# Designed miniproteins, single chains, part 23

Each design is a single chain, and the fold is of that chain. pLDDT is the mean over its residues in the fold that is shown.

## One batch from the design tools (miniprotein)

Design m772
Fold by ESMFold2-Fast:
Structure m772 (fold): chain A 88 residues (1-88)
Amino acid sequence: GEEDLKKGIEALKEGNYEEAAKYFQRAVEKYKDDPFKQGLAYYNLALAYSKLGKTKEAREAFIKAVEAFSKDLYAKPFADFLKQLLGL
């Protein structure tokens, strides 16, 4: 779970966007019961898809990040902020 998120972020920093997306997809699956961490995984997945030019997949991942953060009481203000940035 956390190792996949860390490896994904490292791949993203190195410009390995396809590899980053694979790690973030794994993190999403591992964090099904952790809305905050699942939201972080979806947010980073959306960034990786955006860098790959996968606009539709990036938008869907951003929406999923907002949904996940909205389930966590402490992350809800961040979800509301992301909705404004994305025009959702």
Scores: mean pLDDT 83

Design m773
Fold by ESMFold2-Fast:
Structure m773 (fold): chain A 71 residues (1-71)
Amino acid sequence: ADAPPGGLNRKVDKPESGEEMAAKAIALLVERLGRELGLPDDVIKQLAETARKDIEKGAEIVAELMRRLAA
C-alpha cells in the first residue's frame, strides 16, 4: 500500500527549540541554492550540515551562494 503508516515524517529531533527550526530553514535554503548553482551533492550536504550547527555561518553560506547565483 502506498500510504504513510502514521507517526513523524522523519526521526525525532526535539522540535521545541526555535534555534533548531531556524537551522532547518537555513539548511533547506542552502540546499536549494546549491542545487540551483549545480553544486555537487557532497558540497551541498557539507554546507547544509555547517548551517545546522551554526546559524550565523549558515546565513553567511546563504549570502555567498546568492552572490554566486547573481554573478
Scores: mean pLDDT 73

Design m774
Fold by ESMFold2-Fast:
Structure m774 (fold): chain A 85 residues (1-85)
Amino acid sequence: MSQEEVDQIINTVQNDLNNVLAEARQTLPPELVEKFEEQAQRLFDELKKELLDPSATITQIVSSIIRFIGDITQLWLEARKAAAA
């Protein structure tokens, strides 16, 4: 995969994450928003590290993206559960 293609994937994921964070700010209490944003950013930083690994296979790249989606979704569900309690 070219560096340009990796950068485009990272930018697309960042834009989608920014949309999720915007929804979180409208839906969650401020204290839960801060925690969610911090944890989501850490997950995204980990994903970027994996995407920037030149030795990664296409299967590993796809798996990393799918795990990131799962992890973000789980964080959102946990934050919503905390807000409802």
Scores: mean pLDDT 82

Design m775
Fold by ESMFold2-Fast:
Parts: sequence; C-alpha cells; structure tokens
Structure m775 (fold): chain A 94 residues (1-94)
Amino acid sequence: SEAMKHLKEATRYLEQAMDFLRNGDIAAAKEYARLAVEHVQKALEATDNPEAKEHLQKAIEYGDRAIASENPEEALAYLEEQLDHVRAASIAMK
C-alpha cells in the first residue's frame, strides 16, 4: 500500500538519523529525522486504520521532539520511540 511504502522510507530515514546521532553528527541527524517525519505524515494521510493513525500521530510527536532536542542522548531516545510507533502502525495496518 501507499502508507506502507511511506513507512518503509520513514524507517530508512530514522535508521540514518540514529546512526548520525551515534556518530556525533547532530546536523545530519536532524535533517534525516525531518525526512522521516515527512514520510510518517504521508503514511498517516494514506491510511484509514484507526489504530495505525494513533501510532503514526505518536511517531510524529516523538520525531518533532527529537528534532527540537539539543541533547544527543535525549534525541536518540525520542527517535527510538518514534521507530517503535512506526513498527506498531505497520503491524496494525491491513
């Protein structure tokens, strides 16, 4: 589905953002985190599954918190929460 394609791209961008944070590149991490949020938003628009929508809304919230954080450990924790919600949305979608 279209929503699943966007979640696959969001997952790839999230993994890149987390990798950049682990390597101390905060600027690159925020750039990829923004791309991940964009694809989560597109997945939210493309799905009618209520459970998936709740998880995708939480994923956007955590993604925005990660982008706003100036603490790498805090940002990484928020990206991990975002990834968990993206995975939960993928499981909920039919």
Scores: mean pLDDT 90

Design m776
Fold by ESMFold2-Fast:
Structure m776 (fold): chain A 78 residues (1-78)
Amino acid sequence: KEEIKKLVEEKNLEGLVELYKKNPKDREIAFYSVALAIVLKDKKTEISLSALGEEDFNKLIELSKLSSEEALKVLLEE
């Protein structure tokens, strides 16, 4: 979704979290919100993981092993 990709490109975690609050069961918004928090090494923003499945958790673990720049590139290439 173009809106999610723009927020990720801008590193706008607050915008993604607000979008998720409006769409609390949207798995894609939940995934990109958590992924961007990992990319930014943000430990203060609380995001619910309840919408995510096992495959999503595996992707997030792999992203956490990358540098912030590499992880951001992976998110934008998908």
Scores: mean pLDDT 74

Design m777
Fold by ESMFold2-Fast:
Structure m777 (fold): chain A 78 residues (1-78)
Amino acid sequence: DAALAEARAAAAEAQANPDDEELVLRAQEALLRALGEKLGIEEEAARAIEVLRTTPDLEEAVEKALAILAPAVEEARA
């Protein structure tokens, strides 16, 4: 549970500093890494993280990330 522990620590840091955009992004990245590891979709999680980092519009970034993650999550649970 190293990835889950990292995600929890990053979330706590972001919660303590909600106006720090970098800490919030780090928490999102850590959560996606933990999800990817737990579901065996690490490659798709890494691609989603890259989309979040490189897409300046939050709504567009989330939409693109979900387009990568949603089918992979469905497939991993089948």
Scores: mean pLDDT 76

Design m778
Fold by ESMFold2-Fast:
Structure m778 (fold): chain A 59 residues (1-59)
Amino acid sequence: SEHRAFAEAYVREHVAPEQQAEALAIAYSVLGGLPADASREEIRAAIDRALAAAGIQLR
């Protein structure tokens, strides 16, 4: 839940509004593959890599 809230806030802050729905789906998928004790830095890095692979640019 904390990881989910962090990922949602990160996407809303750094992704353009028109890409947020796609980015959120990718972020949720990333969270499903991470351990429950993953750090915020690990979550951010994993989301950044996945969004870059999908061609989503951060603002």
Scores: mean pLDDT 81

Design m779
Fold by ESMFold2-Fast:
Structure m779 (fold): chain A 79 residues (1-79)
Amino acid sequence: MTPQQMVQQGRQSVAAFAQRARDGDPLAVRALAILVDSLGQLTDTMEKQGSDQQDVQQARDVRDAGERQLRDIRRQAAE
């Protein structure tokens, strides 16, 4: 699987896990956290391999979106 395909799969997985987490699945919260961490590692790997800056930015954008969703979900759970 190419890094670009992994980023696209990550985008779909972020949306799916975020929805399940909002539906009250605590395992989906953990899965989303692991996915966000994995996307961060993928971004670091792409930078170290000298990947195109636009591809790195796309990976970062997906990671940032997932992290934002995770924060919102955790904030709502704490309230």
Scores: mean pLDDT 81

Design m780
Fold by ESMFold2-Fast:
Structure m780 (fold): chain A 78 residues (1-78)
Amino acid sequence: ADAALEALRALLRALGYSDEEIDAELARYEPAEIRARAAAGLEQVLGAVELAEEHMEELDEEQRAAVERARAAIEALA
């Protein structure tokens, strides 16, 4: 519940979304729906993060930092 929401917010910030954009998007959904989508979304993002980690040398410094933050956010749920 809370861990999934915190991880989702951290992940969206890592992907370049502003706090204002995150709050606006989340305000469109019921809390229970947000929690369910956060859990499912984190599973999909794990695959994307693993793929990005294979290509870290091709990423710029900002993109590498975003991947590392996304990894940390996912691991916080484990």
Scores: mean pLDDT 67

Design m781
Fold by ESMFold2-Fast:
Order: C-alpha cells, then sequence, then structure tokens
Structure m781 (fold): chain A 75 residues (1-75)
C-alpha cells in the first residue's frame, strides 16, 4: 500500500460520507467516516514526512469525531 493510495481511498470515503450525510442517511454516513478515519490514520503511520503525518492524523480524528456525532444524532 502506498501513502497516496491510502489518502485517495480515505478522500473517497470522506466524500461518500458527506454525500450520505447530505441525504439524511446518518448511519451510512458514519460508516464511511469511520472508514475514512482508519485510512487517514494508516496513511499517517506509513508517512515519513512528519508534517504530512500530522495533517493526516488530524484529518483522521476529524472523521472519527464526525462519525461519533452522527451516531449520537441517529440514536
Amino acid sequence: KSVEELIARAEAGEAAGKAFEAQGRLVAASHFYDEASRLYREAAELSEDPELAKELEERGKRMAERSRQLRAQAA
């Protein structure tokens, strides 16, 4: 797995999450945000660039937070 491949997959998951959230499909959106979070964190771990790794880790945390918020709203 390349860092670029993981970022591309994470960005696709984030975009899918946003699309489902816009449709009011909160559970589906949370699932895609969870996947994006995992992929961003994996990319951060594999990155040798500390600035890029920090950005990816923060982006992953934002996806995880959004997923948690949507699950709370769906409850």
Scores: mean pLDDT 86

Design m782
Fold by ESMFold2-Fast:
Structure m782 (fold): chain A 93 residues (1-93)
Amino acid sequence: MEAEKKIKELREEYKLKQKALDIVLYTSLVAQKSVLELDIPEEELKPLVETVLKLQALTKEKMEGKSAEEALAYTLGEVNKPGEKAEELEKKI
């Protein structure tokens, strides 16, 4: 019985990880689309798009080594972290 329960839990965990990644990617794409709809000079637009793509890649990379919740918490934590990733993102935006 325990083996059957573990298989079911792994299957549900896999689905949750995929769904969480899809949500993060969708949110990132919506943000990128919003940036593209702004009347911003091309030189300023490129760094913003690159930042969005870096956040997507970081989230995907962390998902592979961590649970979906941990990967999302880490990515959001880095964005809001003072003096590090947050300052880098703010400077580019």
Scores: mean pLDDT 58

Design m783
Fold by ESMFold2-Fast:
Structure m783 (fold): chain A 85 residues (1-85)
Amino acid sequence: EEEKKRKALETLIKEMEREGYDVELEEEDGVYHLKITYEGETYEFETKSYEEAILELLSIESKRVFEAMLRAIDERLKEQEEKRK
């Protein structure tokens, strides 16, 4: 149901906002425009459904988690290299 998907999207947006994201959602002619800002970086995308919007938000969230993991690994590798050299 469209309503359930919309509520799911709204819930996800609130959850992301609690994590420090700024999320703006605009609907125009059946196209959903999403603008997400996190730590000074802005992501913009357009989707044709609430499902696509949810998937894009989840993609951004997973990318953030992955990038955080990469930063932790990079820092650890630099520490190891420093100890060797």
Scores: mean pLDDT 75

Design m784
Fold by ESMFold2-Fast:
Structure m784 (fold): chain A 89 residues (1-89)
Amino acid sequence: MSEEERERLWLEVEAALIIMQAAVIKNYAESLPDKEKREKAIKLADEAIDLAHRAMQSPDLTEQRRLLEEARKKVEEAKKIVDEAINSS
């Protein structure tokens, strides 16, 4: 296996983990009582899932890495909204 093929496999693993984490956050966000926070967290989680899928489909390793970084930031923002909503209840 080439080094490039190995890197692509690891990026696919990272993307899968991001998708899984975003899905969990989205499921939790759906139960939030605040409509604005709920909708924003769901949107961010959906955007993270989309970015991770786009990363897996990109032939450019640099673009894959950039898309995954953006996806992680979206997941972290969604998680922050959910965590703050829980702590405010």
Scores: mean pLDDT 84

Design m785
Fold by ESMFold2-Fast:
Structure m785 (fold): chain A 59 residues (1-59)
Amino acid sequence: MEPMQPDEESDARYEAQRGTTPEGRERALEWARRRDAEARRLEPISEQLLEQRRREALE
């Protein structure tokens, strides 16, 4: 088999994001939601780490 071009994977993801098909749109939405949820989970952790560091600096 011929080696696939790296660009082919990007194109497939781009088509899914475009929502050319109902199934692709559902997958794109689910993927975006998971990434958004994970990003939101990371933000609170960063704030907690900053507060904890400040508390440790202060007795």
Scores: mean pLDDT 61

Design m786
Fold by ESMFold2-Fast:
Structure m786 (fold): chain A 87 residues (1-87)
Amino acid sequence: SEVEERIKEEIKRLEKEKEELLKKAEEAGQPELAEWIKKQFDKFIKELKELLEKVDEIPEEELKFEIEELEGLADIVVGLAKNLLSK
């Protein structure tokens, strides 16, 4: 389904962003920022994987809303991490 593919793509996006941001935080010598990044991304990835497991149990409109909320929150975290690593 469109919603299932959207969740899978978002998981892949966040896993890639997490890997890249963790490498940058390590290179910058910022272990506290690295731990924060890991915690935030692991939380979003877990929530998306849980939605994927329940994709057949939740109405499509509700799934779309939950995915949009998670994507929005994840984008804020990605932006914050990138901003902190650019300073």
Scores: mean pLDDT 85

Design m787
Fold by ESMFold2-Fast:
Parts: structure tokens; sequence; C-alpha cells
Structure m787 (fold): chain A 79 residues (1-79)
């Protein structure tokens, strides 16, 4: 399922953020992967974009993780 692939991308990015391994470049890669999935929910894509922007601006990782958790919940409900 394309939605399952989108969820896997978001969950992987969330884990990297929680471990302090994600930066704006890493997050942009995840965003581009989900953006290429034709049936990914727009609300989830928007939340991932916001998470990338927060990482780029050096926001607390807890705030970034919260956005990615919401994106994952939206995708999971669409499956």
Amino acid sequence: SQLQMALNVVDTLLEMVKEGLADATTASGGYNSILLLPDAPQEAIDLVQEAVDLLKNGAPLEEVAKLLEKAGEIIRKAI
C-alpha cells in the first residue's frame, strides 16, 4: 500500500528525530519521498513540511516529533 509506505517514511523520520539524528536535509529527503506518493493525505504532507521548516530553524526536537506523530496518525487513519 502507498499509504503504508508513507507511514513507514514518517515513522522512520520520527525515530531519527527522537534519536537526534535528523537535520533539515534528512527531513527534506523524507518529505520528498512522501510527496511523490499520489494518495498521501495533504494534511500529513503539510505537517511533514512544517517539521522540516522547524528543523531548519533549530526548533526543539520535541516540537518536531509532535508534528511527525500527528502526520503518522493521519496516514494511519487513512489506511
Scores: mean pLDDT 77

Design m788
Fold by ESMFold2-Fast:
Structure m788 (fold): chain A 57 residues (1-57)
Amino acid sequence: SARDLLLRVAERETGVPRATIERLLRERSTDEAARELARLSGLSVGKARNVITALRR
């Protein structure tokens, strides 16, 4: 599925496990998920927000 492909790309680009990314998508708002993903990955909050919003589409 498109979602599975996007999750694999996100895991590879961020180094954050897929299960962690999926948990953030379920349990956090977009802004909170972006901040936490940025913290875990070392990406900027803006780049992390782009990842989260792409995965919510």
Scores: mean pLDDT 84

Design m789
Fold by ESMFold2-Fast:
Structure m789 (fold): chain A 92 residues (1-92)
Amino acid sequence: AAAAILEAAGAPAEAVEAMREAERHLDAAIAAARAGDRAAAERHLREALRHAREAMELALATGKPEVEAAAREAAAAMEPRLEEAAALLHAA
């Protein structure tokens, strides 16, 4: 999980919490898209992207190489799930 990657690297609690919110909203977006609720899926996907951006900004602001590496790994872990949400929204 992306939040766990940040937490293990010692990212600030705010960055970890923002990434947890991003993952929760992404899960909700995928579930809504599968249920055919495009409006809910789009809303949750927007929130997921907003929180993920916040988490990345907070992590990168630390200037710590290990946290920066974890932020890149967390982003990579989120990418397939974001593509799944987008594909489901397109199919709906």
Scores: mean pLDDT 85

Design m790
Fold by ESMFold2-Fast:
Structure m790 (fold): chain A 89 residues (1-89)
Amino acid sequence: SDESTPEELLESLLKQKEAGEITSELLQQWADYLKETYGLDIPLPSEIHEGETTIYRDGEKEVIKAPMTEEDKAVLEAIEKALEELIKK
C-alpha cells in the first residue's frame, strides 16, 4: 500500500534528515501536508530558501547544500514532535 502512516512519515523524515536533504522548501511541504491531512498548525519559515547550489567548473558538476537555519531546525523539530504525537494516538 502506497498510503503512508504517521510512523512511515516520521521514518521518511528522519532518513531525509540523515541524508542532508532537509531544506526550507521541503520543511514547508511537510508542514503543509500535515496541516491539510491532520489539521496540524506547524510554524513555517517566512521565506523558502534554496537548499542546493549547483556549480560547473572544468566540466565537473559540484552541488553545495546550504546548512539549515535555526528557524529551519525549529520547524523540523515541530514536525518530528507532531508525527510522534500522531503515532501515540
Scores: mean pLDDT 68

Design m791
Fold by ESMFold2-Fast:
Structure m791 (fold): chain A 86 residues (1-86)
Amino acid sequence: MTRLSLRIRERPDGSVEVRVDLEWEDSHEGVQRGSLTMVADSEEELESLITVLSDLVREADELTSFEVEGDSPAVRRLREAVESAL
């Protein structure tokens, strides 16, 4: 079972940051965790980030938390992409 936690944040420089925390259970090794941070500061990077997040949300068994900080167009587009992938 794969659990996903997401945080979307607008940086002071206008870029958008997404933090992804993943938790999954391995039958031999127990609970495993991974974290990654992705940043988009251009339209091309934002489009790539939308694709990656949509894929992660669709592949996860559960979205355990979803936090959004900021209200820029980039933050809104990422939030809408996540909500559409659920």
Scores: mean pLDDT 80

Design m792
Fold by ESMFold2-Fast:
Structure m792 (fold): chain A 90 residues (1-90)
Amino acid sequence: SRADRLMAEVDRLLDRLQQLVAQANAAISAGDFERARELIRQIEEMVREMERLLAEAEEAGADPLRLTKYRAQLIAVSGEVFLIERQIKS
């Protein structure tokens, strides 16, 4: 279905998003705050795209439990970004 195709795309983007978060944390550990800021920008853009895809999937009749799971993951990523930004500012 269209919903299944949209959810498969969200799943692919989630894997990439998790890789970017790991890279941002590695940049912080290395003291590379410029790279960390660039990665945060990419993460925030990808989160916005995934939220758009989740909204389209919901309209297409995607499973509410799957939608809730992915939305929870995006909230967790936003929390991680907040912690990374605090480390840059300190």
Scores: mean pLDDT 88

Design m793
Fold by ESMFold2-Fast:
Structure m793 (fold): chain A 55 residues (1-55)
Amino acid sequence: SEVEKLRRQREIEALKEAFDELGIEPPIPLTPDMSLEELREARSYLKKAIEEKKK
């Protein structure tokens, strides 16, 4: 659906902003065409980086 596509776009943009704020390069390019596995990998990487910074 279009609503789900827009939500996905916003989610990917939020990931880009989070990586930029941390000054970290994402492990894979964050594009609207990325697969669910790629999106999951990027989220996992970001979560790990945030946890490392909080310690």
Scores: mean pLDDT 76

Design m794
Fold by ESMFold2-Fast:
Structure m794 (fold): chain A 65 residues (1-65)
Amino acid sequence: SLDQLKEYAEKVKEKIRNDSSVSPEVKEAAESTLDYVVKQAEKGLLSIQQAKDYIDSVEQRVQSL
């Protein structure tokens, strides 16, 4: 559901925020991207599955930086 997607995005944001190895600039960019993806899903421009896949991709990219 959309509510579960929002909760999932918030958990990913919290993980990124609490990761001391990630720069503040990367944290800001990641949070903005996650907010954008959720907003696109809310507008019906992304499916819940597509939005979740994007969120997972952002988390993976942050961990590789």
Scores: mean pLDDT 84

Design m795
Fold by ESMFold2-Fast:
Structure m795 (fold): chain A 69 residues (1-69)
Amino acid sequence: HMQQQIQQGIQQLQQQKQDTIKTLNELGASEEEIRKKLREILEQELEFYKRVGAPQSVLDQIERRIKEL
């Protein structure tokens, strides 16, 4: 139950992140600025999931994405 809700939440957050990135691109933001914003969003997401006790697989996925930026 909880894991399914977390997975759906992640999917929704991914869509919202893409909308934000698209807007920044349309405003002429640099690749560096876009990466900085994405990193901030991912770090906030990771902290949220750590607090709610998300499965380790979810935490590992987000940490990997942060490291790849």
Scores: mean pLDDT 75

Design m796
Fold by ESMFold2-Fast:
Structure m796 (fold): chain A 74 residues (1-74)
Amino acid sequence: MERARALYREAERLFEEGLRALAAGDVERARALFAEGVRLLTEAHVLYAEEQGGDAEAVRARVDEEGARVLAAV
């Protein structure tokens, strides 16, 4: 769980920085920080599922499937 825990902590840090940037009116910086935070959080969830004996490949496949569906709906 070391890698998943590290990714969770980094994602939290990025979200905090993003909120501060947003409060300062820097929407562009906030957007970039939130996007990176979401990316790390997703990777942490996949790794966490893997370490807990879950089907990490099924989780990743479902995330990819849903992402493609959202993109197709735009």
Scores: mean pLDDT 70

Design m797
Fold by ESMFold2-Fast:
Structure m797 (fold): chain A 90 residues (1-90)
Amino acid sequence: MEALIAELKARAEAASKLDLSKKEGLLEVLRVAAEIAKATLEKVLAELEKRGDEEAKKEVEEKYKQAVAELVELARKAGFSDEEIEEILK
């Protein structure tokens, strides 16, 4: 898990070196951010499952869903289409 998160962070750093004035660069940064968020969620849920904390698991899942919704709204404000946003979250 830690190695996977480190790899995703390295990919995010590489994506940040892309030309952000171009739509393709911004799209790649958003895609990598979504992958990091998903990996973090999976790690947290696995830890909470070991502790038997079902209420905290539900809360974390709801917070993740809200964070994804905020990311989608930011992408729409940046001029991305719903189809491009769906591709990022895939």
Scores: mean pLDDT 69

Design m798
Fold by ESMFold2-Fast:
Structure m798 (fold): chain A 63 residues (1-63)
Amino acid sequence: SSELEYIRELIRRNRMIPEELVDVVIENFDKFSKEEQEKVLEHARTYSEDVRNRLLEKYEKLS
């Protein structure tokens, strides 16, 4: 999707992902490379605790 492509561009450029797109990231987290996943988690501290926990749970499940 165009949203997923935009998210990948943000990750590649080390940019923050807008909070409104975080659900798309969570839904498609397994489709990102491990490096892309790690970059998302690096910036996750700026998201809500609930969002951080969901991302961490997905990362741990995929690891």
Scores: mean pLDDT 77

Design m799
Fold by ESMFold2-Fast:
Structure m799 (fold): chain A 81 residues (1-81)
Amino acid sequence: VNYTPEQKKQVREAAASVLNKIDLPWLSEEQKAELAKAAAEMVFDKIPIKTAVLSLKARFPALEVEDAEKIVKIAAKELGL
């Protein structure tokens, strides 16, 4: 789905909030930012939590399923979903 500039801003702000709540010290700051953006985008697009978790795991193979679930839930809360 193509985002409007306003939707891009909303997703970016949610991603920044998620980034501040990620407690994964083995990831670089750049990897944490990418992970936060991916989670925020999938939640904004209303992708089911289980599907979003599997997508994050595919993009970040070292990520535990439990951590992926936590990140997706944080993104959902930040977006009011």
Scores: mean pLDDT 78

Design m800
Fold by ESMFold2-Fast:
Structure m800 (fold): chain A 67 residues (1-67)
Amino acid sequence: SLREEAERALKTIIDYAKKLGVSEEALNKIKELGEKFLSQPIESEDEFRTLLRKFAEEVRKIIEEAK
């Protein structure tokens, strides 16, 4: 299902952030963001792709701003 695929993709991105050694604060923000994105309806493949792209963009910003 699209939800299961989204959950797997988000987990992969979160695991990647852990591998990069981001702070616990930044990692918690990324996890909370993931929960927020997954709480939204995913009714189409286009919405799934948009969700993944937007999540990845926001994760990158969090990593870049992490202190």
Scores: mean pLDDT 80

Design m801
Fold by ESMFold2-Fast:
Structure m801 (fold): chain A 92 residues (1-92)
Amino acid sequence: ATYSIEVRGEDGTVVRAVATFGDTTTIEVWVNGEPTTEDPLALFGRLMAQPGRHEIRATAEHDGVTKTIRAVVETAADGSVTLLSEEESVER
């Protein structure tokens, strides 16, 4: 099974993480398309803490079925987060 999450900040910064589960678990992380060894939770935490709109795309693939969630959230200057939109799709 493969799980991915991508977040785009208002400044255009993109953080993507892909976790592949099989005989071994592999986690790969990219910032603006460049591979990084930095902790994905720390990267997503810093990006989401920035005031402004964040676009989130989460994808889960298992046994030829792909589910994708797209969301837009806004982080206010006080750190509060508001969900602005959410869409789900399933591909078989």
Scores: mean pLDDT 82

Design m802
Fold by ESMFold2-Fast:
Structure m802 (fold): chain A 57 residues (1-57)
Amino acid sequence: GAKEAAEAAGKGGAAGDAEKAGRGAQLTNMDYERAKRAAEITKSGTGAAAAGAAGAA
């Protein structure tokens, strides 16, 4: 049902995040660099600033 789907989506988000990090190493050269850059930006200083903005919103 909808409740089960919502719970699966929430838990899938965390699992998907871990899977995405692992799969970054399996992507092609361009996909790997793109995913790595996006992950670094999100988790580094720029990502920290974005998290602050999200909290403000």
Scores: mean pLDDT 55

Design m803
Fold by ESMFold2-Fast:
Structure m803 (fold): chain A 86 residues (1-86)
Amino acid sequence: ERERLRAEAMEQLRKAAIEAMKLPDDEASQKILDQIALAGEHLAAGDYEGAIRHVREALKIAEEAGNSETAEHLRRALEHLEEIRR
């Protein structure tokens, strides 16, 4: 269960990064990618709280920038990570 949710969260982070890379190389896209990378590092270390924090920050930036595809994948990653904590 936990391993499946972790794998699903990691896959959604990967998809979010791919969508963010399709955008112009602007400050918002760079910040989104940085937060996704940090979320992935925390997730790999088993720090689900840290991963959730960075996913939430990436989601906020993606929504503010109007990047709906990246935001959707980040929301799905957040749902899986929050389920692991319950």
Scores: mean pLDDT 82

Design m804
Fold by ESMFold2-Fast:
Structure m804 (fold): chain A 82 residues (1-82)
Amino acid sequence: LTPEEEAEVLLALARIYDTIADLAFQKGDYESAIEAYEKALRLYEEALTLARSIGNDDLVAEVEANIEETRKKLEEAKKKLS
């Protein structure tokens, strides 16, 4: 895989965990949702590091947007346990 392809694979994996977290949240399993959102964020951060290393500004912007959205969902899940 090229570095761009590697970043795209990491994004796809992060989105899978993000979806798992969304489904857990919808079922009221906030603890599982938090764990899955945190896994998604780790994968997004890896993709961001790769995107930055190759100088792909468009990909950097896409990953940063996904990180922001997932962080907001993570905070909402944490509020449910407060």
Scores: mean pLDDT 89

Design m805
Fold by ESMFold2-Fast:
Structure m805 (fold): chain A 86 residues (1-86)
Amino acid sequence: MKEEIEKKRKEGLERLRRRLASMTPEQRARMAKLLDDELEALRRIWEGVERVMKEQGKPLDEELNKRILENIEKTRKELEELFKEV
C-alpha cells in the first residue's frame, strides 16, 4: 500500500546512501546509470502491460496502474536527489 511503499523506499535509499558514501565518484556514476536504466525498463514494461491488457479485453485497474507508474517516477526522482547529495 502507499505507506508501505514509502517506508520501503526510504529504507532502501538510506541503505544505498550508506553504501554510496564508501564508493568512488566513478563507482557512484556507474551505479546511478544502472539504477536509472533499470527504472526506465520497469516503467516501459508496465506501460506495455497496460497496452496489452486493454488489447486483450482484460480490464486493468487504471488507478492501480497509474499509482505504480507514479511510484516508479518518485523512486527515480529520489535516487536523482540522493546521487546529487553524495
Scores: mean pLDDT 76

Design m806
Fold by ESMFold2-Fast:
Structure m806 (fold): chain A 55 residues (1-55)
Amino acid sequence: MKKQLLEQAKEMAKQGQSPEDVSSQSGKQAYQQGLSLSEVAEVSKLSYEIALKVS
């Protein structure tokens, strides 16, 4: 679910992972969970923005 992936992204950012790493890992997880290409792109973008705000 997108909400769960974004919560995981926030936790990864709090642990000191870079926005690039958080975005890449979140996008990969979305793809592996069978989300659409548009949803994968959205998760990657939002996870990057979340990581920037936490960092």
Scores: mean pLDDT 81

Design m807
Fold by ESMFold2-Fast:
Structure m807 (fold): chain A 97 residues (1-97)
Amino acid sequence: ERFEKYVPLLKELTPEEQAKVLAVVDEYRKEFNPLGDFIEDIINIIKKVLGVEITREEVLKYAGVSELVARMFGRDPETGMLLAAYVAAKILLEKKK
């Protein structure tokens, strides 16, 4: 929905795949903890929602950010949700190859 404006990769996904990205975002919103490990939270949410196991290194690769930047994004729930959406979209696009 609103994330299509901020995550251009969503335009390359089917409506079903876009719904999966939104489910990841919704789960991140419910489980948001600014004192937790942002990358670990993303790994757990991706496994729960998409059924895909992903490593810390893969989260950083798909997000295109360093661990420090990912930790900073995890302190802001809106930025964290956008990053979670981006990682989920990248995973779904990579599975098409």
Scores: mean pLDDT 72

